# Designed miniproteins, single chains, part 16

Each design is a single chain, and the fold is of that chain. pLDDT is the mean over its residues in the fold that is shown.

## One batch from the design tools (miniprotein)

Design m555
Fold by ESMFold2-Fast:
Structure m555 (fold): chain A 73 residues (1-73)
Amino acid sequence: MKRKEAIERLGKRLGLKPEEVKEIEKRAEELEEELLAELRKVEAEDTSIEAVTRATAEALRRIGDFLDEILKR
């Protein structure tokens, strides 16, 4: 599990508690599922490079918001 391993390594490096690491893992899983569902929906409706680019930009924005939330905690 690439995501869980990356989060565990980052958590150990930052000195996060195991409880905090688990919460981050859960949020990362939820975010990944949401982003994949949105990307698949866009691809099904419009395969244009513009639609894919917009969906990718939105995904990056949500990832940025998620990271900001973790850093503010």
Scores: mean pLDDT 68

Design m556
Fold by ESMFold2-Fast:
Formats: C-alpha cells, sequence, structure tokens
Structure m556 (fold): chain A 64 residues (1-64)
C-alpha cells in the first residue's frame, strides 16, 4: 500500500471513528487506524498531521 493509499484509508477510518464518538482523542484515533491498517502509529500520525486540512474536512477536528 502506497503512502497516498494509506492516507486515504486512514482518513476514511478517522472519519468513521469520529462519527461514532466525536470525543475520541488523536492518540485513540491513531491507535485504531494503525491496528486496522497493520502499520505503525508513527506513520499514521505523520500522514494525518501532514494532511491535517484533509483530515479536518473528514470530521477529525482534534488534529488541527
Amino acid sequence: MSDEELLERAIELAGELVREDPSLSFDEIVERIAEELGVSKEKVTRLLREHGEEVDRAGVRALT
């Protein structure tokens, strides 16, 4: 999976998680995404923060 594909999946999952519980912390969101995608929390954190504008558009406001 490329970084762009990983980011797309991460944003989709983050949006789903926040839709279910808007009180989820950034760390909790990252942990769930890392588990679902089988990647490191560090990689998920970097991708989401570098693309915080897109992530915020998906409903994950806690990242910005």
Scores: mean pLDDT 71

Design m557
Fold by ESMFold2-Fast:
Formats: C-alpha cells, sequence, structure tokens
Structure m557 (fold): chain A 58 residues (1-58)
C-alpha cells in the first residue's frame, strides 16, 4: 500500500541518516528551536541546522 511504502521510506531514511532525520522532526514537526533540539540530541545548534537542511534538500 502507499502508506506502507511511505513508512518503509521513512524508516530507511532514519536508519541511513538518524541524526539528520531526528533533528528535522524535532524542529519542523515538534516545533522546537535549534537550541532546544540541540539540547535533546546532545549536539551543537549548528549541527541541528545542518541536519535540517540536509533533510530539506533530500
Amino acid sequence: SEAEAMLERMRAYAEAHPLDYRAYRLVEVEGLSYREAAERLGVSPATVRRGVRAVEAA
């Protein structure tokens, strides 16, 4: 099904790019700031910003 294909694609992306995908979800889906997402992930805000941009470019 279409829904199953979408879930599989999301899983594949999350597995290949776990930090980037997690950063994107925290910022764009959950509405956290780059600083708040960085605190959750244990990385710098610059790393979060780079991850979000990587997902947006995909």
Scores: mean pLDDT 76

Design m558
Fold by ESMFold2-Fast:
Structure m558 (fold): chain A 88 residues (1-88)
Amino acid sequence: MSAAEREAAARRAAAALEAAGATVTAVMEDGDRIVVTGTLDGKPVALTLDLAARRATLALEGASEAERQALADAVGRALGVPVEAVPA
């Protein structure tokens, strides 16, 4: 994957979290993975997008299961890939 393709994926991941109501604070590229960190209502959030597997995982600290599921569903719709909510 080219650097431009990874940058575009990073921007899409950040935009998906922001569209779901989060404030993005950092974006990191690590090979075929994109890690986006931020906050939602003061709670730490991390989205890890696996570009090779075309799936993502989402962690939201201090949140209920319903809040984590709602965020994962919203991000998944925006990205068009499966998003798994994981325990923080």
Scores: mean pLDDT 81

Design m559
Fold by ESMFold2-Fast:
Structure m559 (fold): chain A 71 residues (1-71)
Amino acid sequence: RAGELLRRAAEEIARGREAEAAGDYETAARHYERAADLYDELARLGVSPEEFRRQAEELRRKARELRQKAA
């Protein structure tokens, strides 16, 4: 259900921000990647697919940047 996916994505983003603030870049990246997966599922459901695809792309970009900092 789209509402459940959106709520879960918001929770993953919040946990990612907490991990990022704590300097745990690997954990933050994993949470942002999970949020991106949830946004990809929302896009596949056909509700605002362009918007959710953009959000997923932004989250995956952020996750890649954080993983580079962790490495």
Scores: mean pLDDT 83

Design m560
Fold by ESMFold2-Fast:
Structure m560 (fold): chain A 64 residues (1-64)
Amino acid sequence: SSMVEKAKKLADEALEKARQGRFREAIDLLFEARKEAEGDKEAQEYVDKVLDEVIGIMQERDGR
């Protein structure tokens, strides 16, 4: 089973949680995604991209 596929799936779930305003759950899923992405550059870049998107959503909802 591909750890890359699992990392991407966890990151996608994190983004969905962030869109729902469930930021604690989103951050927890991103930590798991980052762990699964360990040692794979493509998976790490994907998780980092999703993390940036989640941070953007959080900043918008913080009234900026």
Scores: mean pLDDT 82

Design m561
Fold by ESMFold2-Fast:
Structure m561 (fold): chain A 55 residues (1-55)
Amino acid sequence: ELDKIAEELQKKIQEKGLTDDEIEKERLKALIENSEILNKIHNADAKKFAEEALK
């Protein structure tokens, strides 16, 4: 379940870029606020981007 969420989040970051959509960025920040989801993101670049978005 969390793996699916992490995979979808990772794919969105790679394809659209979180910075292109402020609304999507806020939604993703709330989603990845849980550190468990961050740990499920397997792509290193996507995970780094998600961690930066949380700051």
Scores: mean pLDDT 60

Design m562
Fold by ESMFold2-Fast:
Order: sequence, then structure tokens, then C-alpha cells
Structure m562 (fold): chain A 62 residues (1-62)
Amino acid sequence: LEEIAKKVSEETGLSVEDALKIVESVVTGDPSLAIELLLSGRITAEQANKAAKLAKKLLAEK
């Protein structure tokens, strides 16, 4: 998960910690972590959507 979070961070400009929260949201199906990032103003809805889509794609790879 950390390796995927690092790739998401590099592609989207999010911090590795924020990217990891998005990756965990995708893995668990629980949007709570992503919602917290949006409500805190750290990321935009567009960034969250791109990060989640990328994380899902990377998780589908070996």
C-alpha cells in the first residue's frame, strides 16, 4: 500500500500520508478518510477522484 501511495503522491502532488488515506479508502470501500481530507481543505474533489482512480488502477496491477 505504501508503494502505491507513493506513486499516487508523485502523480497527483498529494503528500504520501494523504495519498495513503485515499488508497486505504479504495481498499476498504470506506470513504471516511477521503471525506476528511476534502472537509479539511487539503485536497480538492477533483484531486481525490483522480487519486482514487489511480489507486484503484495500481491496486489491480501485480
Scores: mean pLDDT 77

Design m563
Fold by ESMFold2-Fast:
Structure m563 (fold): chain A 83 residues (1-83)
Amino acid sequence: GEKGKELAEKGLELANEAAKLAKETGSLGALLTAGVAALVAAVGLVLAKKGYEEEAKELGERAVELGEKAKKAAESGEKEIPE
C-alpha cells in the first residue's frame, strides 16, 4: 500500500498552498501552521520510503489535517496557531 506516501504528498501540497495564501493575507499563524504541516509531511514521506507504512499513514493524515486548517486560517485572516 502507498497510502502513507499519497497522504504525505497531499499534505505537502496543501501546506504549500496555505503558505502562499498566508503570505498574501499576512496571517502569521496560518504560515506557521503550514510550515508544521510541511515538516510533518516530509517526515511522513521519509518513513514511507523506509517501510514504516503505518507511521507514514498517521503522519500523512496529520499533515493533511494541518494543511487544511492552515488554508482555512489563511482564508479567514486568522493570526492564532491552531492546536
Scores: mean pLDDT 79

Design m564
Fold by ESMFold2-Fast:
Structure m564 (fold): chain A 68 residues (1-68)
Amino acid sequence: AAGAARAGALGDRHLPLVRAVNKLIEEMEKNGYTDEELEKKVDELAEQFGLSEEAKRALYISLKDFLK
């Protein structure tokens, strides 16, 4: 099989994080989150999924760029 489909890093970190990010994007599109609210939501995701400060910052920038 190509890839590491049975590695815990892919199943436990990747899929739940992607789902959480997609839900956040849908909520932002519906409600029009402020920068402060976006920062708080990204901080909560970083805490929940154990993201580094660099990964947290990258996620925040990506979401702001997506919304722009």
Scores: mean pLDDT 70

Design m565
Fold by ESMFold2-Fast:
Structure m565 (fold): chain A 93 residues (1-93)
Amino acid sequence: MEKLREAFGLLGEAMDEVIKAAEKYDPELAEEVRKAQGELSRAVRDGDIEKALETAQKALELMTRVAEKIDPELAERVRQKGEEAIKLLEESL
């Protein structure tokens, strides 16, 4: 299995969940998460896996903080998916 593809799939799924929840709660928080998603996408497109890992770690911290304000259960799901994704990214270096 391609660990990088799985990692970005997990991060994208978590980001999409947080964005959808934040849009209903506070659109400014949703925009903050979208900006982080854009930064991660650029790092991935550039093939800079080390930069992608750094950006993913920062995005996970942001997503967890935003999710905790909206729904603690969402925050736990985001943390679990994010931690697994970071582990897969680290194993790909």
Scores: mean pLDDT 80

Design m566
Fold by ESMFold2-Fast:
Structure m566 (fold): chain A 69 residues (1-69)
Amino acid sequence: SAAEQAQLEEAKKKAIEALDEIEKKYGKNNPELQKKVEEYKKKIEAAKSFEELQKIVAEAGKEIYELLQ
């Protein structure tokens, strides 16, 4: 429905804002982190369902966590 699509777009916006905050805090001397943030923003924008978005966000969290170790 249109309402479900609007909710998905809002969830995407919040996910992208979270990635922006991570890049702002940790990205200064980490070009690999900057690249992964950009990559995952594109994947988030392309997501067609909440299930797909949740999977992308989980993958982003795992890869970002590994880069910050």
Scores: mean pLDDT 86

Design m567
Fold by ESMFold2-Fast:
Structure m567 (fold): chain A 61 residues (1-61)
Amino acid sequence: GAMAERFARLRRHRQLIERVRALPSDEAKEAYIDELLARGEITPGEAAHIRSVLGLETLTA
């Protein structure tokens, strides 16, 4: 089954959150998330989750 692939995806998502969290400012964190979105490396839903986890809940359209 695809369980190993799903687990690897969840681990990668957590590592992305940790990487974003390590950035020095909220502006740098948002810029990095936007860059990941622009490159198609994360989905809009994943970006929203990362923002929520890090307290970056802004309604920037």
Scores: mean pLDDT 74

Design m568
Fold by ESMFold2-Fast:
Structure m568 (fold): chain A 64 residues (1-64)
Amino acid sequence: SFLKEMFETEARLLLLALGVPEEEAEELAREIAEEVTKLSGTLSLEEVYEELERLARERAEEAL
């Protein structure tokens, strides 16, 4: 879906900015996008992006 692809791109760019290597950032971004897309039917877009940022920061900390 278009929204899932957008979330994946946003998560990947954030992970790269946080210092996660490209290959790992791509894998983690797919996982994050899948999780937050499940929430897009219940939460507002703003809340979904807040969750995306939280997950990206958490996963980056674990990866570093």
Scores: mean pLDDT 84

Design m569
Fold by ESMFold2-Fast:
Order: sequence, then C-alpha cells, then structure tokens
Structure m569 (fold): chain A 96 residues (1-96)
Amino acid sequence: MKRKITVFEKAVALVKWLAEKYGLELTPEQEGAAIVAFAIGDRQGLEDALGVKLEKSIEELRKEIEKNFTPEEIYKLAVEWAKKFPDSLLAQMILK
C-alpha cells in the first residue's frame, strides 16, 4: 500500500498491542472506544476504555508503535480488525 498510514490504523495496532501487553480481554465496545480515544489524543478516554492507568503519554505510545511495527504491519492489523467488524464506521473507513 502506497498511502500514508492513518491515525485510526495506528490506533488499532496500539489498542491490540496494549491489550496483549496488559493481558486485557476487551469487548468490541471497549476496543472501539479505545481506538477513537487514541485517534483524537484523549488519554483519559483511552485509560477509561482499557480499564488501566497508562504511564506514558499518547505521543510516547505513538512513538512506541512506530518503533515496534512497520507501516505495512500497522495496515495489516487494521485491515484484520476491520474484517472482524465490517459494520463499524471505522472499519468502513479502513477498508476503503
């Protein structure tokens, strides 16, 4: 894919990475809320959706995702998430 990775695609990768790191079982509603909160820079909303206190700022978390995942890996994770929730507005934006 030649297009620039969007903030929502990065948010999907981040939420999945945080869920694995903290051993969280997120509902679809919590996962969607966390993705939106990260995309708009709402640290409190992200913490509330995940049910955990974050030790890092949104910018620090964004940098960690950029270090741990390539743009291709981020896009692949976002597409995999979108295929599981195709009726989501966010999923429709990723799949287009």
Scores: mean pLDDT 75

Design m570
Fold by ESMFold2-Fast:
Formats: C-alpha cells, structure tokens, sequence
Structure m570 (fold): chain A 80 residues (1-80)
C-alpha cells in the first residue's frame, strides 16, 4: 500500500483524513492482524489531535499529530 507522506496526509480535508484512516485500519487488519488494534488506536489519536488543532488553532496538537503520523508511517514500512 502506498502510504501518503505527512505533508500529503495533512493537506487532506478532515473527511478525507477519516476515510484514509478507515482504509488504513482495514488494510492493517488484513495484512498485520496482530498489530491492527495498536495501529488503529494510533490513527484515532492522530484524527482526534487534528480535530482539536483545527477547532482551537493550537499548533501544539498539530505538531503532536505530525510526530505520531511519521512514527506510524515508519512502523508500517518496517512491517511491510
């Protein structure tokens, strides 16, 4: 699966980000079932941080979401 970069993911709308997260959760469940719950929890946390950042304008939540997403991308590449 081609993983979007941090910048590509952040350029998406919230609805597109949610759709991508659900697609990534399904993909992870099919290919890495033992990791799927942990990966799903991380993805949900990223979405929550992005929603809070958008609502409040607080860049600390955006920066945390960026770090978590990069870590997830690195993890998925190691598993692939």
Amino acid sequence: MPLPTVEEFLSLSLEEQRQLVEELKRWAAEHFPEEAESLGDTLDTILRLLEISRKTGNTQFLNLAKRLYQGLVDRLRELS
Scores: mean pLDDT 80

Design m571
Fold by ESMFold2-Fast:
Structure m571 (fold): chain A 55 residues (1-55)
Amino acid sequence: MLDEILEKYRPYLPEEVLEKLRRAGEELIAAGVPESAAAQLVEKEARELVKEYEE
């Protein structure tokens, strides 16, 4: 579920970034992407962003 992915990354990313990821996931679901696939795409993006914020 999208919210579970966002909660997992909440300690590692700013709230603004988490909101942007949530909206991106919701837009994917609205466009007809399955929720599980949208959650995987959001998690991939979150992982890449964590690397950038740790730099």
Scores: mean pLDDT 79

Design m572
Fold by ESMFold2-Fast:
Formats: sequence, structure tokens, C-alpha cells
Structure m572 (fold): chain A 61 residues (1-61)
Amino acid sequence: SRAYHEALVNALKKDIEQAERENASPSSLASSYNALGNALEALGRYDEALDAYEKALKLRD
């Protein structure tokens, strides 16, 4: 469902912004970026999904 994935993307972006402000752990941020990538991929937003996945990868030590 497009509407579900668009709402999920918006929620995940807000959660990531909040987590970054609160100095969340790199591993929890990586999980959030992977979830964002999955939701973006489901919407066919492949370039944005790749960017999210790359951010998740860089956060893993």
C-alpha cells in the first residue's frame, strides 16, 4: 500500500531526526536507516533507498 509506505517513510525520518538529536547509538540509527531504505524501496524511490542503506552501512563499525 502506497499510503502506508509514505506514512512509514515520514515517521521513520522524524524518528531518525529525533534519535540523532538525542545521540542514539550508531547501531540503532543503522537499524532505522535500513528500515527507511526498505520503505523507500517499496515506494520505488530507489535512489533515496540506496542513500539510506549507505548511511546505515557507514554507521556499522
Scores: mean pLDDT 85

Design m573
Fold by ESMFold2-Fast:
Structure m573 (fold): chain A 90 residues (1-90)
Amino acid sequence: SSSSVLDFFRQMTRDARQGRDVQQTHNISSFTGQLITDMVRRGLSPQQIYLIGQRIFQRAAELGIGPGQLPQSDIDDLIRQGIRDYQRQQ
């Protein structure tokens, strides 16, 4: 369910904040683990990480590719855009 997905995402975010290897701990892809770790290091909340993650996955789907096939520059741009969008609401 969507609730279980959000709970899992919150747990991964907490584990990353504690310095745990989320890829190994949760048996997720290296891309997903690195993405969560990068966003946690930038000080993002679990809600911000979830929303930005959705945008990244949606962008990959629009291009007909896997999210791990997106250039790192495009991922970084989406993260920066999501941070700015969220900050404008604060």
Scores: mean pLDDT 72

Design m574
Fold by ESMFold2-Fast:
Structure m574 (fold): chain A 74 residues (1-74)
Amino acid sequence: MPSEELLEAARELGEAIEREKDPRSRELAREASRAIGDGDFEKAEEYIEELGKLNPELAEKARRLLEAARRELE
């Protein structure tokens, strides 16, 4: 089962994506979330970096999900 940290990070990012009104920021956040789910952490980092240029707060939520997912692989 995923950790509570991973589930909480995923929930917070999902809620932020649904509230996001900028289509590009929303698209990048969804792409980052998909890459994290696929285990493609390098691709996820690229999307998060691009997202950070448009929406630093949303990028931080995506970064939290990425770090939580990395801990599941310990």
Scores: mean pLDDT 82

Design m575
Fold by ESMFold2-Fast:
Structure m575 (fold): chain A 116 residues (1-116)
Amino acid sequence: ALPEFRPLGGGPLSREAMLTLIEKAKAGETASTEELAALQGPRASRAELEEVVAYAKELGIDLIIIDAADASIRAEAKARLAALVATDPGATAYLLSQDADAATMAEFQAFLLAQL
């Protein structure tokens, strides 16, 4: 069995947009496109992504970030996905995508299919 992957959102997300998506997920809610548009800001830096992942962990949310612009973040995401499939197939993982293009989505789809 594959772990449950719940998409939280995607696009060029600011730190504030990511934090809002995480808080909404913890509450069992969904942020609207209009709400996220109000949180438009500079694209989250690598340090801000690490802060967001740490905050999600404190809330009990297993957050995986897919970043089309950062191959090292994608490698970390793949390692975490493979670990979840191998060690906790009943886990729920939450996904955020940064600038996910068709090539990045195809890369992750092929990777996940290979884990089955």
Scores: mean pLDDT 76

Design m576
Fold by ESMFold2-Fast:
Structure m576 (fold): chain A 73 residues (1-73)
Amino acid sequence: SMEEKKKIEEVKEESEKSLKLVKEQALKHGSVQAAENGGDALTKQADSISPEAGKKVKEIADKIVEEVKKELA
């Protein structure tokens, strides 16, 4: 349905914005754990609204964790 697609897209967009802030905070504090915790929390929140949104958010969160690991190495 259009409502379902719109909800998935809204959750994805809001989660992407939040994940960008998670990355900034993780880098500011020098903590891979902060990125992992933030990514996991946002993924679980998205999944509770839509499993499809949760999957998309998980992919973005995993990339952010890897970016933080690379930048802090």
Scores: mean pLDDT 86

Design m577
Fold by ESMFold2-Fast:
Order: C-alpha cells, then structure tokens, then sequence
Structure m577 (fold): chain A 75 residues (1-75)
C-alpha cells in the first residue's frame, strides 16, 4: 500500500517553499488549500512516510502519516 504525509497549519508562502524543497529532494509534493494551506507528499512506503514525518516534526511542522487513500479522503 502507498503512504502519504500531510503537513498542515502552513501559510501560502510556507507551503510553496516546503513543496519546492521536497520536490528538489525527489518527493512528489503538492500544495492544497481548504481553509488552510497543506502540503501532501505521496508515493511513499510506510517507512519512508514515517521517516519524512519525523524529520518535518523535528523542524516544527505538523505532519501526519496515513495510507494514501485515507489522506486523500480527508481533502
């Protein structure tokens, strides 16, 4: 099963900057807006998603991990 990381609580500028950074590192990252800006990273294994979320949380981001179907259903 593919996993995703959702990063929430971002400004537009923070979301665009983070998505660009993640794309430059080879991740498939997209910016979404629904009352707040989110960055969604898809195409990950469970282990890759958990590792990425932990690194982002250490940087002060609100990052959550889930199966891609569960994350996309929340949009």
Amino acid sequence: MQYAVRITGLTKEEAEKLAKELREKGYFATVHYDDEYHVIVTGLSKEEAEKLAEELRKRGYKAEVGPITDILKSL
Scores: mean pLDDT 81

Design m578
Fold by ESMFold2-Fast:
Structure m578 (fold): chain A 64 residues (1-64)
Amino acid sequence: MKEEIKKIAKEAALKALKELDDPIEALKKGTEEAVKEALEKFDISEEEARRIAGDAAQAAIDAA
């Protein structure tokens, strides 16, 4: 679950970074996409999903 949310957030953030060339918008889009998928697929709170997704998206962008 957490690892799947992290993977979705990283992939979405990196894809958004390539499309937008804007790390702030890429972080936001990656986080929101992962939160949306997490709430649909997993029994998790929005707050917990957003925390996991945001941290993973930020780490992916910082490493890019």
Scores: mean pLDDT 81

Design m580
Fold by ESMFold2-Fast:
Structure m580 (fold): chain A 84 residues (1-84)
Amino acid sequence: LSEEERAEVELALLEMQLGVYKAILDSGPLTKEELEEIKKGIDEVIKRANELKERYPSMKEQADRIIKAANELKKKVEEKLKEL
């Protein structure tokens, strides 16, 4: 795989990771510790997607979509934390 193809695969894996966090959030009530771990994981997805778009400008649109989705999911986690 080229560096660009590797970046594209990594972005797809980050999308899958967000899907897993969303599924966990939809699975039922979570503890404060579980919500904080999910928030931390989402922050890592945002950080990595930003690194990839800076390194590979061709991936910017895909990375920006992932970052937007991650930020929206993070807001949902923050609201759940406020409800505790």
Scores: mean pLDDT 87

Design m582
Fold by ESMFold2-Fast:
Structure m582 (fold): chain A 60 residues (1-60)
Amino acid sequence: IEEKVRELGKELGLSEEEIELIIKLVEAVKNKDVDLAQELAKEIADKGLTEKVAEILEKL
């Protein structure tokens, strides 16, 4: 999963820092850490990455 997120993130032109943020979100969702997932989702939205994250999650 982590490797797939890195691959898709690079294809979408994301930076390493942005890819790491998405990996943290995916891990929080997997661990059912709702509070952390909500905080990470807000940070992603603030950075304008919501659509790119949705594309990555759809392909996982």
Scores: mean pLDDT 79

Design m583
Fold by ESMFold2-Fast:
Structure m583 (fold): chain A 80 residues (1-80)
Amino acid sequence: MEELEKEIERLKEELRRLQDTAVAAWASGDRDAVIAALERMVETYERLAELYEKLGKHDEAQNYRDAAETLRRLIDALRA
């Protein structure tokens, strides 16, 4: 449990850095960099959902799955 909580905190910090990267890329007009950052954010949200599921925190796990789905739809829109 404690080891999973530590991994969750690392992933949350990685997510914050990826969000900053996506914002900077968007501001610079680098669409490919935005898409790459969003794809890594999807992977991070999916990993967070798995860890919260293992902790028995099903509501939090579902929230992260929903966030990943929202980003996947945004990526599809950016590729269109």
Scores: mean pLDDT 87

Design m584
Fold by ESMFold2-Fast:
Structure m584 (fold): chain A 69 residues (1-69)
Amino acid sequence: MELLEEIRKKVFEEFEKLLKENPNVTTFDITNIIFKTMAEALKKNPGAISNRELLKLSLELREELLKKR
């Protein structure tokens, strides 16, 4: 689904910006980026993604970003 890829792309872009400004990115910072990006995407595309798909994506993104910090 295109929207899931868009969310992933935006999360990585925001993470790279944060990492550039502050190399000591916390788990809280990562969670906040994921949550904000998903909320913005859902606001623009209401009902396009199920809660189950969002939860799965959030867990996958959190794991990937934690490995990259």
Scores: mean pLDDT 78

Design m585
Fold by ESMFold2-Fast:
Structure m585 (fold): chain A 97 residues (1-97)
Amino acid sequence: MIEAEVLVAGNFAVVKLTAETGDEAYQAAREIAKLLEEKYGARVLDLRVEGNTATLVLGSPLSAEELAQAIVDALKEVGVKIKDLRFVTREELLAAM
C-alpha cells in the first residue's frame, strides 16, 4: 500500500509518496500529478525519486485549503493512504523538498 505525507504552504505543496519500490512511488506520483494538472490546473515544479519515496512539488492557482482538498481527492482516487497532511510555513515546505 502506498502512503502519502502532504505539506501545503500558500499556493504550493509537497507530496511525499512512499511505496514498496521507487518505481511504484514514481508511477503513483505521476498519476496524482496528472489528475491535479487536468482537474485543478496545478503545475508540477519537481518530481524526484530517492529509494522508495517520490517527492512531488506542486504549484497551483488554488488557495492552500482548496489545494489540500484537491490533493486529498486525487490521493483517494489513486488509492493512496494519507498518513499526514499539514499546513506549514514556506521555510518548512522548502526544507521538505
Scores: mean pLDDT 87

Design m586
Fold by ESMFold2-Fast:
Structure m586 (fold): chain A 81 residues (1-81)
Amino acid sequence: MEKPSEEVFEAEVLLALGLIYDTLGDLAYKRGDKESAIESYKKAIELFEQAARLAEGVDPELAEEARQYIEDTKKKLKEIE
């Protein structure tokens, strides 16, 4: 048994990186740095999309969580554009 958790682990790492960029976007927005906020949110969305794709079929709950973060970050992006 070499772990089916390897693919899940990769998805979790991508999700964590997406959350870091989402937080960087929030911090940039609070500083009035709209361009950096937009860049960070777009990077977060890209990472969440990769996490959702990788988790699809192996961890449906993780894939759905990633999709929820995509929607939430896209809403934040739309509000500041």
Scores: mean pLDDT 83

Design m587
Fold by ESMFold2-Fast:
Structure m587 (fold): chain A 79 residues (1-79)
Amino acid sequence: MESYEEALATIDRFFEGMKAALEAIDEVEKELGVKLPGRERMRIIASAAADAVVNGLTPEQVRELARKRVKELIEKRKK
């Protein structure tokens, strides 16, 4: 049903979202002096990128979403 151009735009947005989320996670890890397990990092990256596609988020909004999710995960792990 989607055009080829729409499919390419969706793929591009997803990859841009993953890059933005990865950058934001790395920044938060450095800021807080922590490191997330690779599996948890990938889950947050994939989730934020998927939300970027579904909700049409900008890279900046994806960074904020990823930062929020990292901080929530760290708080959960402190319990």
Scores: mean pLDDT 79

Design m588
Fold by ESMFold2-Fast:
Structure m588 (fold): chain A 96 residues (1-96)
Amino acid sequence: MKPLTEREVANLFTALAIDVVGHLLDPEADLEAIAKQLRTAAEALRKGEFVDLEGIFRDLVEGLLNLRPTHPELVDRVAEMLERMADQLEAAAKAR
């Protein structure tokens, strides 16, 4: 497993945030499905276990799980941020 640098983690998180904003602005986007992926990624990070994810979620979880032994608080913080993003997407879906 290739460890991510702090810069690569920041870039992936920024890309994810931009992607989430794009979905919020798209009336055809399945926000509940995206929120489910965010929650699945957060649970994987909290458990320290890899789950089968695709695209940016896979890269983020794989990289951060490698970082967990040295920076567990950072990994837990990212999991909290993913959960908050999921909460916002679920709220936006209900408001549509």
Scores: mean pLDDT 73

Design m589
Fold by ESMFold2-Fast:
Structure m589 (fold): chain A 75 residues (1-75)
Amino acid sequence: MEERIKSALEAAKKAADQALEENKDMPRHERLTRASLAAANAVLEKIDDEDEATRIIQEVAGYVLKRVDELEKER
């Protein structure tokens, strides 16, 4: 179970990072939206329990916000 959660988190973070990289030149709002959607979709592909998926998505949302803020501070 924990290994499945870890796999989903890793996939979601990878999807978010990929979306952020592909949308590097987009405004913060657009980057955040696209990265969050990519991460949520990656979790839902691996986790079919809605409560578990929601927890993982919330954790990844924090990661996405942190990454977007880091990219903004580098400017």
Scores: mean pLDDT 79

Design m590
Fold by ESMFold2-Fast:
Structure m590 (fold): chain A 87 residues (1-87)
Amino acid sequence: MNYSEEAIKYYEEGKELYKQRKYEEAVKKYEEAIKLDPNFAEAWANLGLALYRLGKKEEAVKYAQKALELDPNNEVAKTLLRLTGLE
């Protein structure tokens, strides 16, 4: 699926911040990507993963489920649900 260039840019910035363990900053970038493209499954999954790292388990589960609704094969979302005990 083709996402907007701006949404992809925010998503990639979020991934880079996540690699640096700047999870709160990564969350903000993923939220901007989702505002531009609400069907961006990878952005929803990675938002959930960053929130899980921040200890926000309920929000992490919610967004992992949203990612799987958009893309049932999303590996990040599946991994996150396993980490939270919700398979």
Scores: mean pLDDT 86

Design m591
Fold by ESMFold2-Fast:
Structure m591 (fold): chain A 76 residues (1-76)
Amino acid sequence: MTPEEIARAARVALKHATPEQVAQAVGNLLLADGMPEELAKKFQEEFLKQAREAGNDPEKVAEATRELAEKAIKEY
């Protein structure tokens, strides 16, 4: 799974779900893709922080999600 795919999924999901639900869903996708639980949890926490800072703007949240996913994937 690429950072771009994760960002797209988050942007689409934010139309129908809360940032908390989106963070959980993306975290589950990262776990299914083989990411360690600790890194997936850290991603969820950082995603929620970024979403709050962006004022829940779906486009800004998607951008931050791509950057966070890229960082998490490189760490693993």
Scores: mean pLDDT 73

